# Designs tried in a protein design run: designed miniproteins, single chains, continued (4). Part 113

Each design is a single chain, and the fold is of that chain. pLDDT is the mean over its residues in the fold that is shown.

## One batch from the design tools (miniprotein)

Design m15927
Fold by ESMFold2-Fast:
Structure m15927 (fold): chain A 87 residues (1-87)
Amino acid sequence: SSEVEKLVKEAIEDLEKLAELARKDPSLESLAGGAEYVAQLAKEGKIEEAYKAAEKLLALTELGSDDEEMRELARRAYEKLKKAYEL
């Protein structure tokens, strides 16, 4: 559906921005890789896998970074992928 496609596209944009921010800090390279991995699953249409991976990525981002923008991007990506999966 058009709504699912929009949510997935917006989640990919949030994840790519999260990866860019994480790559500015060498200690967060694993978070950057995680965000890129979830974005790739979403691009491949693997919505259930992307949603489950985004949940784990959110937990890792909250544990590994106090950056409110990075936490917000991870949360938004998770919420959008969850909604896309539930539609």
Scores: mean pLDDT 90

Design m15928
Fold by ESMFold2-Fast:
Structure m15928 (fold): chain A 87 residues (1-87)
Amino acid sequence: VEEEFRAGVTFLLTDAIARTDVKRGIVSEEEALRWMAEVARRAGLPDVAAFYEELLKMSPEEREKKLAEHYAWLNERLDPLVRELAA
């Protein structure tokens, strides 16, 4: 549980950093996705790694749509927790 929790927190922080770097133009979207897949594999999250690897195989249009759906889903679930923890 502790190791799984640490892996999850590390992954979420890494994802936030990668998204910020792409938004700032520091790295390409493909480079960030490849890095996230590698981090997920090393964190013991093979399903998450597979998700990012599948995004790399998609067209840019399909990838953008899939990422938007994924982040909308995450934000909907994380926003209440972030708000509660920030209070």
Scores: mean pLDDT 67

Design m15929
Fold by ESMFold2-Fast:
Structure m15929 (fold): chain A 62 residues (1-62)
Amino acid sequence: MEVISVTEVVDGSSDETIAAASARLTAEARAIAAQRGLEVKEIRVVSVRLGRRTLVTVTATV
């Protein structure tokens, strides 16, 4: 069983900024899985506020 994680530090900590980053990183994780011939079973999104920035991590279980 394998895990694909993509992470980005985005400029901002609003719910809209986090939602936009989460959607983009989820699409990226799915694209990586598809390129590797793997089917995504679960998507997990974790956000951590870093003052004016937010670290967003999307983990796809394959």
Scores: mean pLDDT 82

Design m15930
Fold by ESMFold2-Fast:
Structure m15930 (fold): chain A 94 residues (1-94)
Amino acid sequence: SPLQEEFLAQLEKMKETVKKVLPEEVAKEVIELLDKAEEAIRNQDIEALKEVVEKLRELARKLAPTDSAAASIVGIIAGELEEMVKRLEEEKKK
């Protein structure tokens, strides 16, 4: 699917950005969640992708009191994946 290929390419770019910008421990956790998002996209599993979004938002919330910059970046990544969910749900309706 062209949409699937677009999302997989976007996830790869997110992983590279995360490695450069986030602290190593946070980057590792985010990359593990992005790997799960990649699998969800390959399997067309919208519910699994929604679970990844929820886990990223939970991580951002946990980070906010101690590392507001990392929390903000993780929140942006969660928002990007939430847009992927919406686009996949629209594709499924057509």
Scores: mean pLDDT 87

Design m15931
Fold by ESMFold2-Fast:
Structure m15931 (fold): chain A 88 residues (1-88)
Amino acid sequence: LESLYQQYLDLLLEGMLLKAELNSKSEEEAKKKQEKIKKDFDNLLKSNQDAIKQELQKLYQQDPQATLAELQAAVARAQAEIARLKAE
């Protein structure tokens, strides 16, 4: 569960960083956008980490198979988006 959720978060961040790079006119602009994205993402996780972890744990206890399937589907969608961005 936690490993899949961490994989999903890592993929979301990778997608955001790649999108910033593709939409930037210079390496300096891309770097500034990526640094801001990393900071904003870290702050969001720090503010919500305990609540998210508790909620995921409860969902997993209620229906472990459905929770894992939904999380795996989210990971697959994020991977597909990253592959699309890398192709451009």
Scores: mean pLDDT 78

Design m15932
Fold by ESMFold2-Fast:
Structure m15932 (fold): chain A 74 residues (1-74)
Amino acid sequence: SAELEEAKKLIEEMLKELYPEKSFTEEALDILAKEAVKINFNRLALSYLLQELGKLAGEKTVITAEHVKKVLGP
């Protein structure tokens, strides 16, 4: 949907600002976009989520769907 595509673009831009040295898979972006829409773009929750994602990814240059799933729930 248009909403998911817009969310994906927003998430991609936020991740580029937070982690310019990292890349992310399309699957990871899709999961994050769905979560952003689900939480109605709650900025505080979204910022916290993306920061936790960066911590989990650590030294890895590619953020994957597995990292995103681990941050969203055990």
Scores: mean pLDDT 80

Design m15933
Fold by ESMFold2-Fast:
Structure m15933 (fold): chain A 89 residues (1-89)
Amino acid sequence: HMEEAEELVKRAEEAFKQGNAQEAADLYIDASRHYALAGDFEKAVEMARKAAEVLEAGGFDPSTAASRYTAGVLLAVGEQIARELGEPP
């Protein structure tokens, strides 16, 4: 669902502008999952990087923030790939 992913990205950008780094990161992770569902895995990875970036900007430890959100996105992308391979057309 590309439209849902785009809406979540806009909401994440708005939350970050309002100073809510945690909400912005969560919205970027949701957008990443929706991009993966749409088959756009490059955008899904980009959204994972955005989640880590907003946490770092919000004062979280860069390594901890990146590791936590990267692991979550890899699980989401892996699940979508597994579902697509497990579900014949």
Scores: mean pLDDT 72

Design m15934
Fold by ESMFold2-Fast:
Formats: structure tokens, C-alpha cells, sequence
Structure m15934 (fold): chain A 74 residues (1-74)
């Protein structure tokens, strides 16, 4: 379905963000934190954009929790 394709795209995008944050965290903790804060801002906009789709919002909120946890661990 189109919904499943959107979810797959979102998951792939934020998986790449996580990989970049993990790379940056080894070299520059402040750059890693800035990258996470930027990703969280994008995520917040996506939650607003897809507010009428509970399944997409649930996926986005799960990713938000994962990124917030990464921010605590950087």
C-alpha cells in the first residue's frame, strides 16, 4: 500500500540518520547532538504533516523515542 511505502521510506531515512549520528559521536559529540536535534525537528514536522494518519504517527513517535534515547547516550 502507499501507506506502507511511506512508512518504509521514513524508516530508511531515519536509519541513515542514526548511522551518521553514530559516526559523528565518535569524532565530535557536539556535531552528533546537533544532527540529532535537526532530525528531531524534521520528525516533529512529519508528525504534524501526517497527524490524520494514526499508523504513520505511531511509527514517527517510535523513531522520536529512539532518537531521544540516542541523544541521552551521546
Amino acid sequence: SEEDKIIEGIEKYFEEVKKEVERLAKEDKQAALRSLESALRILEHLIKEYADNPKIVAVLKKIKEELEKMKEEV
Scores: mean pLDDT 88

Design m15935
Fold by ESMFold2-Fast:
Structure m15935 (fold): chain A 95 residues (1-95)
Amino acid sequence: SMEEKLKEIEKEIEEAAKELVEKGIVTEEEAEELKKKILEALLTNNEELILEVQKFGHRALLLEERGAVSEEARAAAEREVEEALKRREELLKKK
């Protein structure tokens, strides 16, 4: 049923979020916000929320790749993600 599929997806999202928190990649607050945004994006098919989830995914990937468990490494990786996303948006606007 659709309800069973939603519960399975919620469980997978919660487990992934817990793993990111345990690795020190994200805070518990960031993980909770991410869970809410993913669920809302799936239920509403909201393009803006889907984009925010993608941006967070890129941030988490860079933090993990760099072993960024320190505040300094986290801040540096976040800046790199923001700059990369800005460059991507500029390229998409350029025909």
Scores: mean pLDDT 64

Design m15936
Fold by ESMFold2-Fast:
Structure m15936 (fold): chain A 71 residues (1-71)
Amino acid sequence: MKKKAVVIVFSNPTPEQKAKGYELGKKAEEEGDIVYTGGASPEDREKALQELLEKAKKDKNVGEIEVYEFD
């Protein structure tokens, strides 16, 4: 069975947004999903997101991708 990939990108998160992102990642790992996380400056956010999406798409075990961006 293919797994869900959860992609989380932080560019300039508030403490609350950062906590929410970590909670989402922890829940995904507990559910057996694959978690990809990255932090980048706001200017590099799109590039970081694309790199993480490319990694997720190349993983043969990934069937669906969920993206969460925190600014």
Scores: mean pLDDT 78

Design m15937
Fold by ESMFold2-Fast:
Structure m15937 (fold): chain A 80 residues (1-80)
Amino acid sequence: PIPPFLIELQKEYEKVKEFIAKNMPESKRQEYLDELDKKFQDLLNTVSLSDDIAVQQQAVNDYKQFMKDKLEEAEKIKKE
């Protein structure tokens, strides 16, 4: 079974990708989407390889911060 925190994280991830797809220029959109996808795969690998709940939670928190930072960058670009 998929852990509930990964289901919620997946929903947040999809919302961030939707915002980037709608608000970023084509020249930067693909780069941002690729970074989000790469980091999400790294997170899934970390969770699958570690039985340490603290390591899993840290990886989730780091990815949430990464998404927040990318969303903030995208919002700044949209306002310009």
Scores: mean pLDDT 79

Design m15938
Fold by ESMFold2-Fast:
Structure m15938 (fold): chain A 71 residues (1-71)
Amino acid sequence: EEEARRAALEAARTTGAPFTEVVLSPVAGEESRLTVRMNAEGKSEVISLELAKDPKTLAEAEAALAEEAAL
């Protein structure tokens, strides 16, 4: 899991976006990963690293975090 976090951190850095925190939420080692970063407003943004087996689940998580960030 720490290795997965490091990989997500490097991926976010490669995108060139500054981030304060990267969180991985794997369902299983190969099923899904969500990366979350803090934006300038101190709110979380979801960066889809890998699609879940059901892309609907990942989209719902992204929408929920986007709502929090928009507020």
Scores: mean pLDDT 47

Design m15939
Fold by ESMFold2-Fast:
Structure m15939 (fold): chain A 67 residues (1-67)
Amino acid sequence: VPKVLVGPMSDEKLREVARELKEKYGVKEIVLVGDYYGTIVPSGPNYLYRAKKAFESEGIKVVKIEA
């Protein structure tokens, strides 16, 4: 299962990334990894939850979230 490293992004950009992974690369399942290195993330886990929702809305299954 591929690991996808995601920094803070808008919901629209997250959906665009998800569509590209699904349509161009045939990705169906991912491990979502949060990129918090050197960054103050206001929502922390809430950002990863939003990212999970965005990826799943485009048909990619998030099998695990790693901080």
Scores: mean pLDDT 72

Design m15940
Fold by ESMFold2-Fast:
Structure m15940 (fold): chain A 86 residues (1-86)
Amino acid sequence: MFIPEPDLSDEEYKEKVQEVLREFLERHRDKLTPEQIAELEALIEKIPEMSREEVEDAVAYFLQLARDAGLPPEEILELARKIVSL
């Protein structure tokens, strides 16, 4: 039996989350402090070691840091939608 669109494995999901978060961070690096960048990079690098629930919490924390940094709400919402659609 062939499944055209199988559910992502936990490892594949984590890799996709890391990719999406890294792309967002690189697009907004100039708007963040060095400390914020270091914290967000450290969070992204820990994702492979996390459970799916911990990844969801990490994403929520990433989005909160982006909001606190004054990044555009529409871009934060687009990031959240990309992750939810994984």
Scores: mean pLDDT 79

Design m15941
Fold by ESMFold2-Fast:
Structure m15941 (fold): chain A 66 residues (1-66)
Amino acid sequence: MKGVKAVGESGAVGIGLDDGTVTLTLPDGTVITSQQSDAEGAYTAAKAGAALASGKPPVEVEEIEL
């Protein structure tokens, strides 16, 4: 499946998948999972989550294949 991985300056990692699954991993090891209605929503949520956790836009955004 396809997705997007966004990495924040704090080391927070957001992963959004094309099935709507979103996983946000915080630098302390906390994992937050949510479900979006579509792929674009999941990709947006992953990027936003990484940005919110670091207080800045993501430093890296890449397309991934799982």
Scores: mean pLDDT 78

Design m15942
Fold by ESMFold2-Fast:
Structure m15942 (fold): chain A 85 residues (1-85)
Amino acid sequence: HMEEALREMEELLDRAVAAIDAGDFAAAAEHLRRMAEIAEEMGELDIAKVLRRSAETVATGDPFEAEIAAAFARMAFSIMKRIAS
């Protein structure tokens, strides 16, 4: 379960970053929301909150804010991997 969840989150993070690079902020926000849902399912509520805020920020369509949100999402995922270790 944990290994599958982390793999799905990593794929979603990669898709979100690629979408931001392509200027597809709506797709990036959807990927980050799905990551937040997975974190909530795993009981990691603080990580889920960071990912939801990142999704809301990316959805505004500001490229600068989207890059900052992507950095927070990467940090949240890094913490999630450390908790799972």
Scores: mean pLDDT 88

Design m15943
Fold by ESMFold2-Fast:
Structure m15943 (fold): chain A 100 residues (1-100)
Amino acid sequence: SANLEKAKKEIDKEILKAELELRSFALQLVGDPSLSLEEILAKIEEKSEEITKKLLERINEIADKYNLSKEEKDKLIKEVLEIHKKTLEIIKQEARAAYA
């Protein structure tokens, strides 16, 4: 539906914002000479959990705005969580490479 496509476009922007926020945070941590790699990775995971919570709140708002069904919303939540999980692993690998 037109509403589902509009919701997906707004969600794609929120996913990009989440990725940029997490990547920026990770790069700042790698630049701190007082932090071990283990501490950096733990802080990245904690920040990812905070971002995920905000992202889920935004998806619920967008789903409500476009009058999406529960089934459509649940599917979008699942897809977004899978994307963010993959992004987290990439950013963790980038942090390991930059720390070395």
Scores: mean pLDDT 91

Design m15944
Fold by ESMFold2-Fast:
Structure m15944 (fold): chain A 80 residues (1-80)
Amino acid sequence: SNIENAKKVAKEIVELLETESDGKVIAKKIEELIKKYDLNEDVKEFLKKVIEALLSSEEALKELKENKKELEERIIYLAS
């Protein structure tokens, strides 16, 4: 199920945002999750934007860490 895959990916991203300090490491792991799980195009496109944000600055990483629940909810919403 696309929704179940999106939930797994969202959970993994939240965990990465809680445990990893390097935005480039998180971006690489999100890229791997996109390749590992069958996700719809809306989820893939959104995650590509998250990767770009993580590669842009440490401030972007801080903002994603502060909004990780909203990020999770958006991933699941786009999969519905």
Scores: mean pLDDT 86

Design m15945
Fold by ESMFold2-Fast:
Structure m15945 (fold): chain A 116 residues (1-116)
Amino acid sequence: MKVGIGIGPLPESVEQMLKARELLEKAEKIEVDFFEDPRKLYENQDKYDLLVVVDPLAALIYRALGEVSKVPTILVEPEKPVGWTPEDAIKLAKKLAEMSDEELKEYLLSQAPRPP
């Protein structure tokens, strides 16, 4: 499974996040690309089975442009919404990209919404 990690657009719906969870649970191998540039994750989204967005607040720019993720997407929320910087988001994205397949899968499943 190909995964793009970075700062990027919000998913169009919660259904895309639930679909992301299902794909992640079925994945045996994870190939990760990390994007420091938020625009590059958006521009390359069609190359990935799953996106991991580490800064949903950056989505204000994408929302104003009407641009959303069309790919199954997991949102990783900031642990400190007050004082959270783009540098903190990039650092988190890089940390996720450096995880083993098993560690990353477990972490992302903890972030993805559970089915009702």
Scores: mean pLDDT 71

Design m15946
Fold by ESMFold2-Fast:
Structure m15946 (fold): chain A 87 residues (1-87)
Amino acid sequence: SKELYEKAKQAIEEGDFEKALELARKVYELGNYKEAAELFEKVGETSKDKLLAAEAYQEAAMAYRKLGDLEKAKEALDKSVALYKSL
């Protein structure tokens, strides 16, 4: 999963957020929830597309929930909700 994680980070750096989300979802499917949460959160932070950012934060919340990190899951979900309200 390190290779997928590095490819996803590169996609974020290149502004290819659709590819970054695809790769982050593959990291999640492999059970690497911490790395997936970090990738989803970074997409949410860096994307200028509010809908895509909101979706990314929602997926970060799912990954944090799998980790049992309910505080980070709530923070990510709150960011997603705020973005949806700003649409």
Scores: mean pLDDT 88

Design m15947
Fold by ESMFold2-Fast:
Parts: structure tokens; C-alpha cells; sequence
Structure m15947 (fold): chain A 81 residues (1-81)
């Protein structure tokens, strides 16, 4: 549990930094496409974790992180459109 919470904190920080890089326009279209794949994979892993999670607070935290990842994906898709 403690290790999982630390991993979620690291991923939450990573998502905020990724959003900043996307908004700054420093990433190429190729880098954005690679990042899109990585974020989609992270959502898949979090959804699997959510299915196995019985703790309501941890479940809410995972759901919030999935939403943030989906927002980052939407930003990339908007830039690539």
C-alpha cells in the first residue's frame, strides 16, 4: 500500500510535468505521438488497478489520476488535429 501510494504520487507529478511540456509547445509531433501511446498505456494499467482496488480513498485517487491522464491525452489530440 505505502509503495503503491508513492508510485501514484510519482505518476501524478509526471502528468503535471507532461501537461506543462505539451502546453509549452516544445514537443515535436513524433514526441507527442509517442507520449500519447505512453499515456494510453498508463490509463490501461490504472483501470486494471482500479478493478482490484477495494479501498474507497485509493479508488478515488486512481479515478482522479485517470481523469488527469485523459485530459493530457485530449491536449495532445487537439495539438495533433
Amino acid sequence: MEDLIKKLEELEKGVEEVKRLIEAGVLSDEELQQLLGTLRFAIEQLKELLKKTKDEELKKRIEALIKKLEEAIALIEERLA
Scores: mean pLDDT 80

Design m15948
Fold by ESMFold2-Fast:
Structure m15948 (fold): chain A 82 residues (1-82)
Amino acid sequence: SERQELVDSYIEKMEKLYKEVSPLLSEEQQKELQEFLEDIKKKAQEYVNLNLPLSVLQEKLDELYAVFKHKLDLLVKRSKAA
């Protein structure tokens, strides 16, 4: 479905970012970010099931992406400061 394709595209984008930054992170930080990504994936799938308008789904996915990006940037910043 178009909704599932949209969700999958956002998840793929976030997974790609995780793979790119993972080598810069400690094992503890990698686990923290991976668990955070899994929670985001669950929320994104729940949004598909809620039968939301596509525009609303897009906004919620943008919010999840922003939250993920913020978490990722904080972890990367802390690893570089060490």
Scores: mean pLDDT 85

Design m15949
Fold by ESMFold2-Fast:
Structure m15949 (fold): chain A 83 residues (1-83)
Amino acid sequence: MARAEVDLTVPNTKEAYLAVVEAGRRASELPGVTGVELELVSEDDEESVWRITVTAETQEAAERAARYAVEETRKLVREALEK
């Protein structure tokens, strides 16, 4: 079993929280991924820092899924934010 861990800073909004959760769920469906854990490391009124831990069959699968979760979260946050 391999593991990859990444910290991600997002706006402290309901939409950003839902984006992190949905991105983690999508990452858990990737080939070779056996688990995804989300931990809120810190937050203030403007930002939240999330720790995403991916467990997978190979190190490459874990790192790919962690990268995917970060990119997918950023995409979903952009789609949800009004300007």
Scores: mean pLDDT 84

Design m15950
Fold by ESMFold2-Fast:
Structure m15950 (fold): chain A 96 residues (1-96)
Amino acid sequence: SLVEEVLEAREEAERLIAESKSPQELLDRGKELLADIEDPKKVIIGAFLLERAYREGDPEIQAEVEELGRELEEKGRERLEEINARHQAAVDAALA
């Protein structure tokens, strides 16, 4: 279940956050996890670590998290546009 996977990822993220000594460590670990974008669990854990780094970090850490977030959002938007284009093509073909 996707819900169970998200809850498990959140529990792992909370454990890593508790073990972290600084917002910088959260940022570094978040980046490492997000480098493996094909693993949804690592991506979810990484996102939670970056959120905590942003909330507790200084302006330099906040700026780096914002830049990473913008990059991920851009990649996500490109993928959504591709999916929507394929869906529209299928609808148009079915109505022809």
Scores: mean pLDDT 77

Design m15951
Fold by ESMFold2-Fast:
Structure m15951 (fold): chain A 90 residues (1-90)
Amino acid sequence: GEHVEEARKHLELAREALERGDLELALEHLIKAALALMKAAETLEEILRAIALVLRAIGLLFDLRQGASDEEIREELERLLRELEELLER
């Protein structure tokens, strides 16, 4: 549906930002993708998984703004992107 397409677009934009080293923009797009996935969710389990991704991504964005290592942020961001992809795949 529309929200799944929105989630996929933001996931692609997050990956492109990550490839350019723009970690803040990558996290902003990851948050938007996870929020779109939450809107597309049909079960409580799917909603809770999407919420967990949003909260983890917000936490990473906060850590990045507090001066956390780009290398550590990048590693966790890659994990979150993979988890979001798995939730979008059947």
Scores: mean pLDDT 86

Design m15952
Fold by ESMFold2-Fast:
Structure m15952 (fold): chain A 77 residues (1-77)
Amino acid sequence: SFEEYKKKIEEAKTLEEVIEVTTEFVREFLKEVGHSEEEIKDAIDLLKKKLSTLSVEEAKDYALFLLELAEEKKKEL
C-alpha cells in the first residue's frame, strides 16, 4: 500500500534500501498499468542506474515523488 511504501522509504538508512523499496513499488505499479515484463525490466534498470548516482536523501526524495505520482496515476484508472 501507499502508506507501507512511504514508511519503508522514510525508514531506509542506506542507498541500497531506498533502491530496493523504490524498484519494488515501481515494478508493482508498472505491472498494474499493463506494461510488459521487458518494458518493466528496462524501466527498473534505468531507475537503479539513476538512484545509484544520488545521495540517500536525494534518492528518498525521488522515491517519494515517484510513489505520489504512481498513486495519482492509479486514481485516474
Scores: mean pLDDT 85

Design m15953
Fold by ESMFold2-Fast:
Structure m15953 (fold): chain A 63 residues (1-63)
Amino acid sequence: VPSPEVLDLEVELALTEIQRAIAEKSLQRALKNGDVETAEKDQKEIDELNAKIAELERRIASL
């Protein structure tokens, strides 16, 4: 049975992955529509979410 700490981190990871998927779809739409401002914001958000995912994966692996 996973510890509460592992479950909390796995939930945070899943939510962060969902946020990344939303940002990726927003980026694809912005690029298709030529919305440079939205595309730049979405790219930054994806980079930040990727960093957070990597951190969460390392924390889970350490438990």
Scores: mean pLDDT 86

Design m15954
Fold by ESMFold2-Fast:
Structure m15954 (fold): chain A 59 residues (1-59)
Amino acid sequence: SLEEIEREVEELMKSKGLSRNEAMTVVLTRRYQATHTPEIEARLLETMDKIVEEAKARG
């Protein structure tokens, strides 16, 4: 569920010091590898696009 994904994201941000988008990519990648659902794939691609845009804004 989305609530479970949000909890995993928050835990990774706190434990590993990852940004929200970086933590989201990790969580979605793990779930995509386990389930191969189109919804998870779409969210992963959206999150990766956000990371790229954030990197461009910093450069």
Scores: mean pLDDT 76

Design m15955
Fold by ESMFold2-Fast:
Structure m15955 (fold): chain A 85 residues (1-85)
Amino acid sequence: DEEVKKILENIKVAKEKWEELLELAKKNAGKMSMEEFLEKLTKQGIKAAEALKEVLLAGQRLRDEGREELEEKLRKKEEELLAKE
């Protein structure tokens, strides 16, 4: 569970920084999209923006692909808890 905790902490920190970066991009580059702004930063060699983008994309994929599997596991757990009584 320590590994899961570390992953969640990293995702949380990256998400918070990502949200701050998004707001900053909206305010500083109101005439361009967030994607354009991040692409510009990435082309300038700002690895932090690229890393945040990768973490966000990985998190989204995990949510989409892991959602059905998690739903099945949760449903099975509920059935087992009821049977255990």
Scores: mean pLDDT 55

Design m15956
Fold by ESMFold2-Fast:
Structure m15956 (fold): chain A 86 residues (1-86)
Amino acid sequence: DSFEKSEQIQSLIKKVTEEEAKKILEYLKEKLKEVFKEDKELQEIMLAIQENLIKEFGKALTKEGIDLAIELYKEKLEKVKEEKKK
């Protein structure tokens, strides 16, 4: 359920220290390289969203939230692939 996953992702946006923010950004960079290695534009967009959230609000999507967001995006891509086969 996309709605339930979206709510869960929002609940995983938390206040972070500068040190925690650096660790979370590094985690996101590595995950994006592993999962979307050829999609540089998507990597830049997702990283920019996280950086802006930290810069403007002092909050970050946690590692758990990053994993869930990537999972949700992959599920949507898989659904599009299935529709193309029909």
Scores: mean pLDDT 75

Design m15957
Fold by ESMFold2-Fast:
Structure m15957 (fold): chain A 80 residues (1-80)
Amino acid sequence: PPLYTLSPALQALIQQVLPGTQFTSGEIIDAMGKWIHDNKLYDEEKREIYLKGTELGKIVGKDKVTGEELGRAIVAQTTL
């Protein structure tokens, strides 16, 4: 599978969960899910991720996103 290089801000965030400088799409998804879980940002009832005041919120530029919106924002932070 292809390895992606992340923006410096996203790389710093993912490196809190997973070591390395290049990642597969699956590794990025798993690391993001773990970071969101560890920071207690996901609301299962509303199916929303609350990013206000977080480093991920600064990267995405939104206080609140759905999983789909987060996926699109993460893709914009990657280079093949």
Scores: mean pLDDT 82

Design m15958
Fold by ESMFold2-Fast:
Structure m15958 (fold): chain A 93 residues (1-93)
Amino acid sequence: SITITVAAPVFDEATGSVTVTATTPSRGETTFTAYALKDGLTDEEQATAPAVRVGSQDVGTLTLPAEAAEADLFVVQARYSDGTVVVGQAPAR
């Protein structure tokens, strides 16, 4: 099984943006999508980024706009080129 690790989100107070970093084992091409959730509901705010390969891992760095800064939870989906999807999450604090 594949495990995705989502780091604690980083908030930029000056811009209001939120950066979420996710890591998963490399197995071809990986695309990351981050979603902001508040009160258990998915917001329309999402960011998508291709992975950067670092050794045996794929790393996604996703920057969400200021509207996402009030989220309680960030969910990251990693989609591999073979169609495999894994999901991880990190609380806002």
Scores: mean pLDDT 79

Design m15959
Fold by ESMFold2-Fast:
Structure m15959 (fold): chain A 69 residues (1-69)
Amino acid sequence: SSKEAAELLEKVLKDERAARILAGLLGVSIETLREVQKLLKEGREEEARRLTGASAEDIAKAARIALSM
């Protein structure tokens, strides 16, 4: 869900290493991750998908991987 993805992104963005890993996995900048987190928090899933090429579910999966490394 967009809420779960937003919460995971918030945790990722507080961890410099996790943020860099997730940015690499999604092929985006850390600045783009901040915008995506804001969009997902607002339920704007289609706009987040346009920025990343990834669904909220895929973003959440990638965020979990980044946080586990």
Scores: mean pLDDT 87

Design m15960
Fold by ESMFold2-Fast:
Structure m15960 (fold): chain A 107 residues (1-107)
Amino acid sequence: SNKEKAIELVKHFGEILKEYVEKAYLALKLGEDPEKVKKELEETVKGFIDSLIKNLSKYLSKETVEKVKEIIEKTVEKILKNLEKWSEEELKEEIEKMTKEVIKVIE
């Protein structure tokens, strides 16, 4: 179904986001400039969000896509604000919560 395809895309996006957040977290632990790391993460993730939203629009109503985009953007802003303050596990848990919330909106 269209909903099943949308859910698969969302789950895949969650895994991509986790990978890039892990890379950013490691860069911070290695002493990279936090502002540079956050900017690069934000720019990269915005590209993935744009691609995801474009693909979801093939399977979901505009209203559902807008709700999904809002949840994802809110989660990304929260991750960026807490990237230096939270553990890697807490950052990953936030992404898992986002994925579950988005799936409920699609279902």
Scores: mean pLDDT 90

Design m15961
Fold by ESMFold2-Fast:
Structure m15961 (fold): chain A 73 residues (1-73)
Amino acid sequence: AAAATRARGDAEVGRLLEEMGQKVTELYDRAAAGTPEQRAADLAEGKNLATEYSRKVQELRDRADAEAARLAA
């Protein structure tokens, strides 16, 4: 049960990682096509997205880990 809960959580984290990765990649691609000033602004936005992604992953993992720990007890 705990392993299955962890596996589901890991799958959701994987999807979130791929989605955020695509968004970050698109942002960097857009930055590369723009002016140096726009590139700097877009890179700052990319950093903010990475921070948001990290927080979302932590929240998702925390919930999955809490449930898995409860089931493992």
Scores: mean pLDDT 75

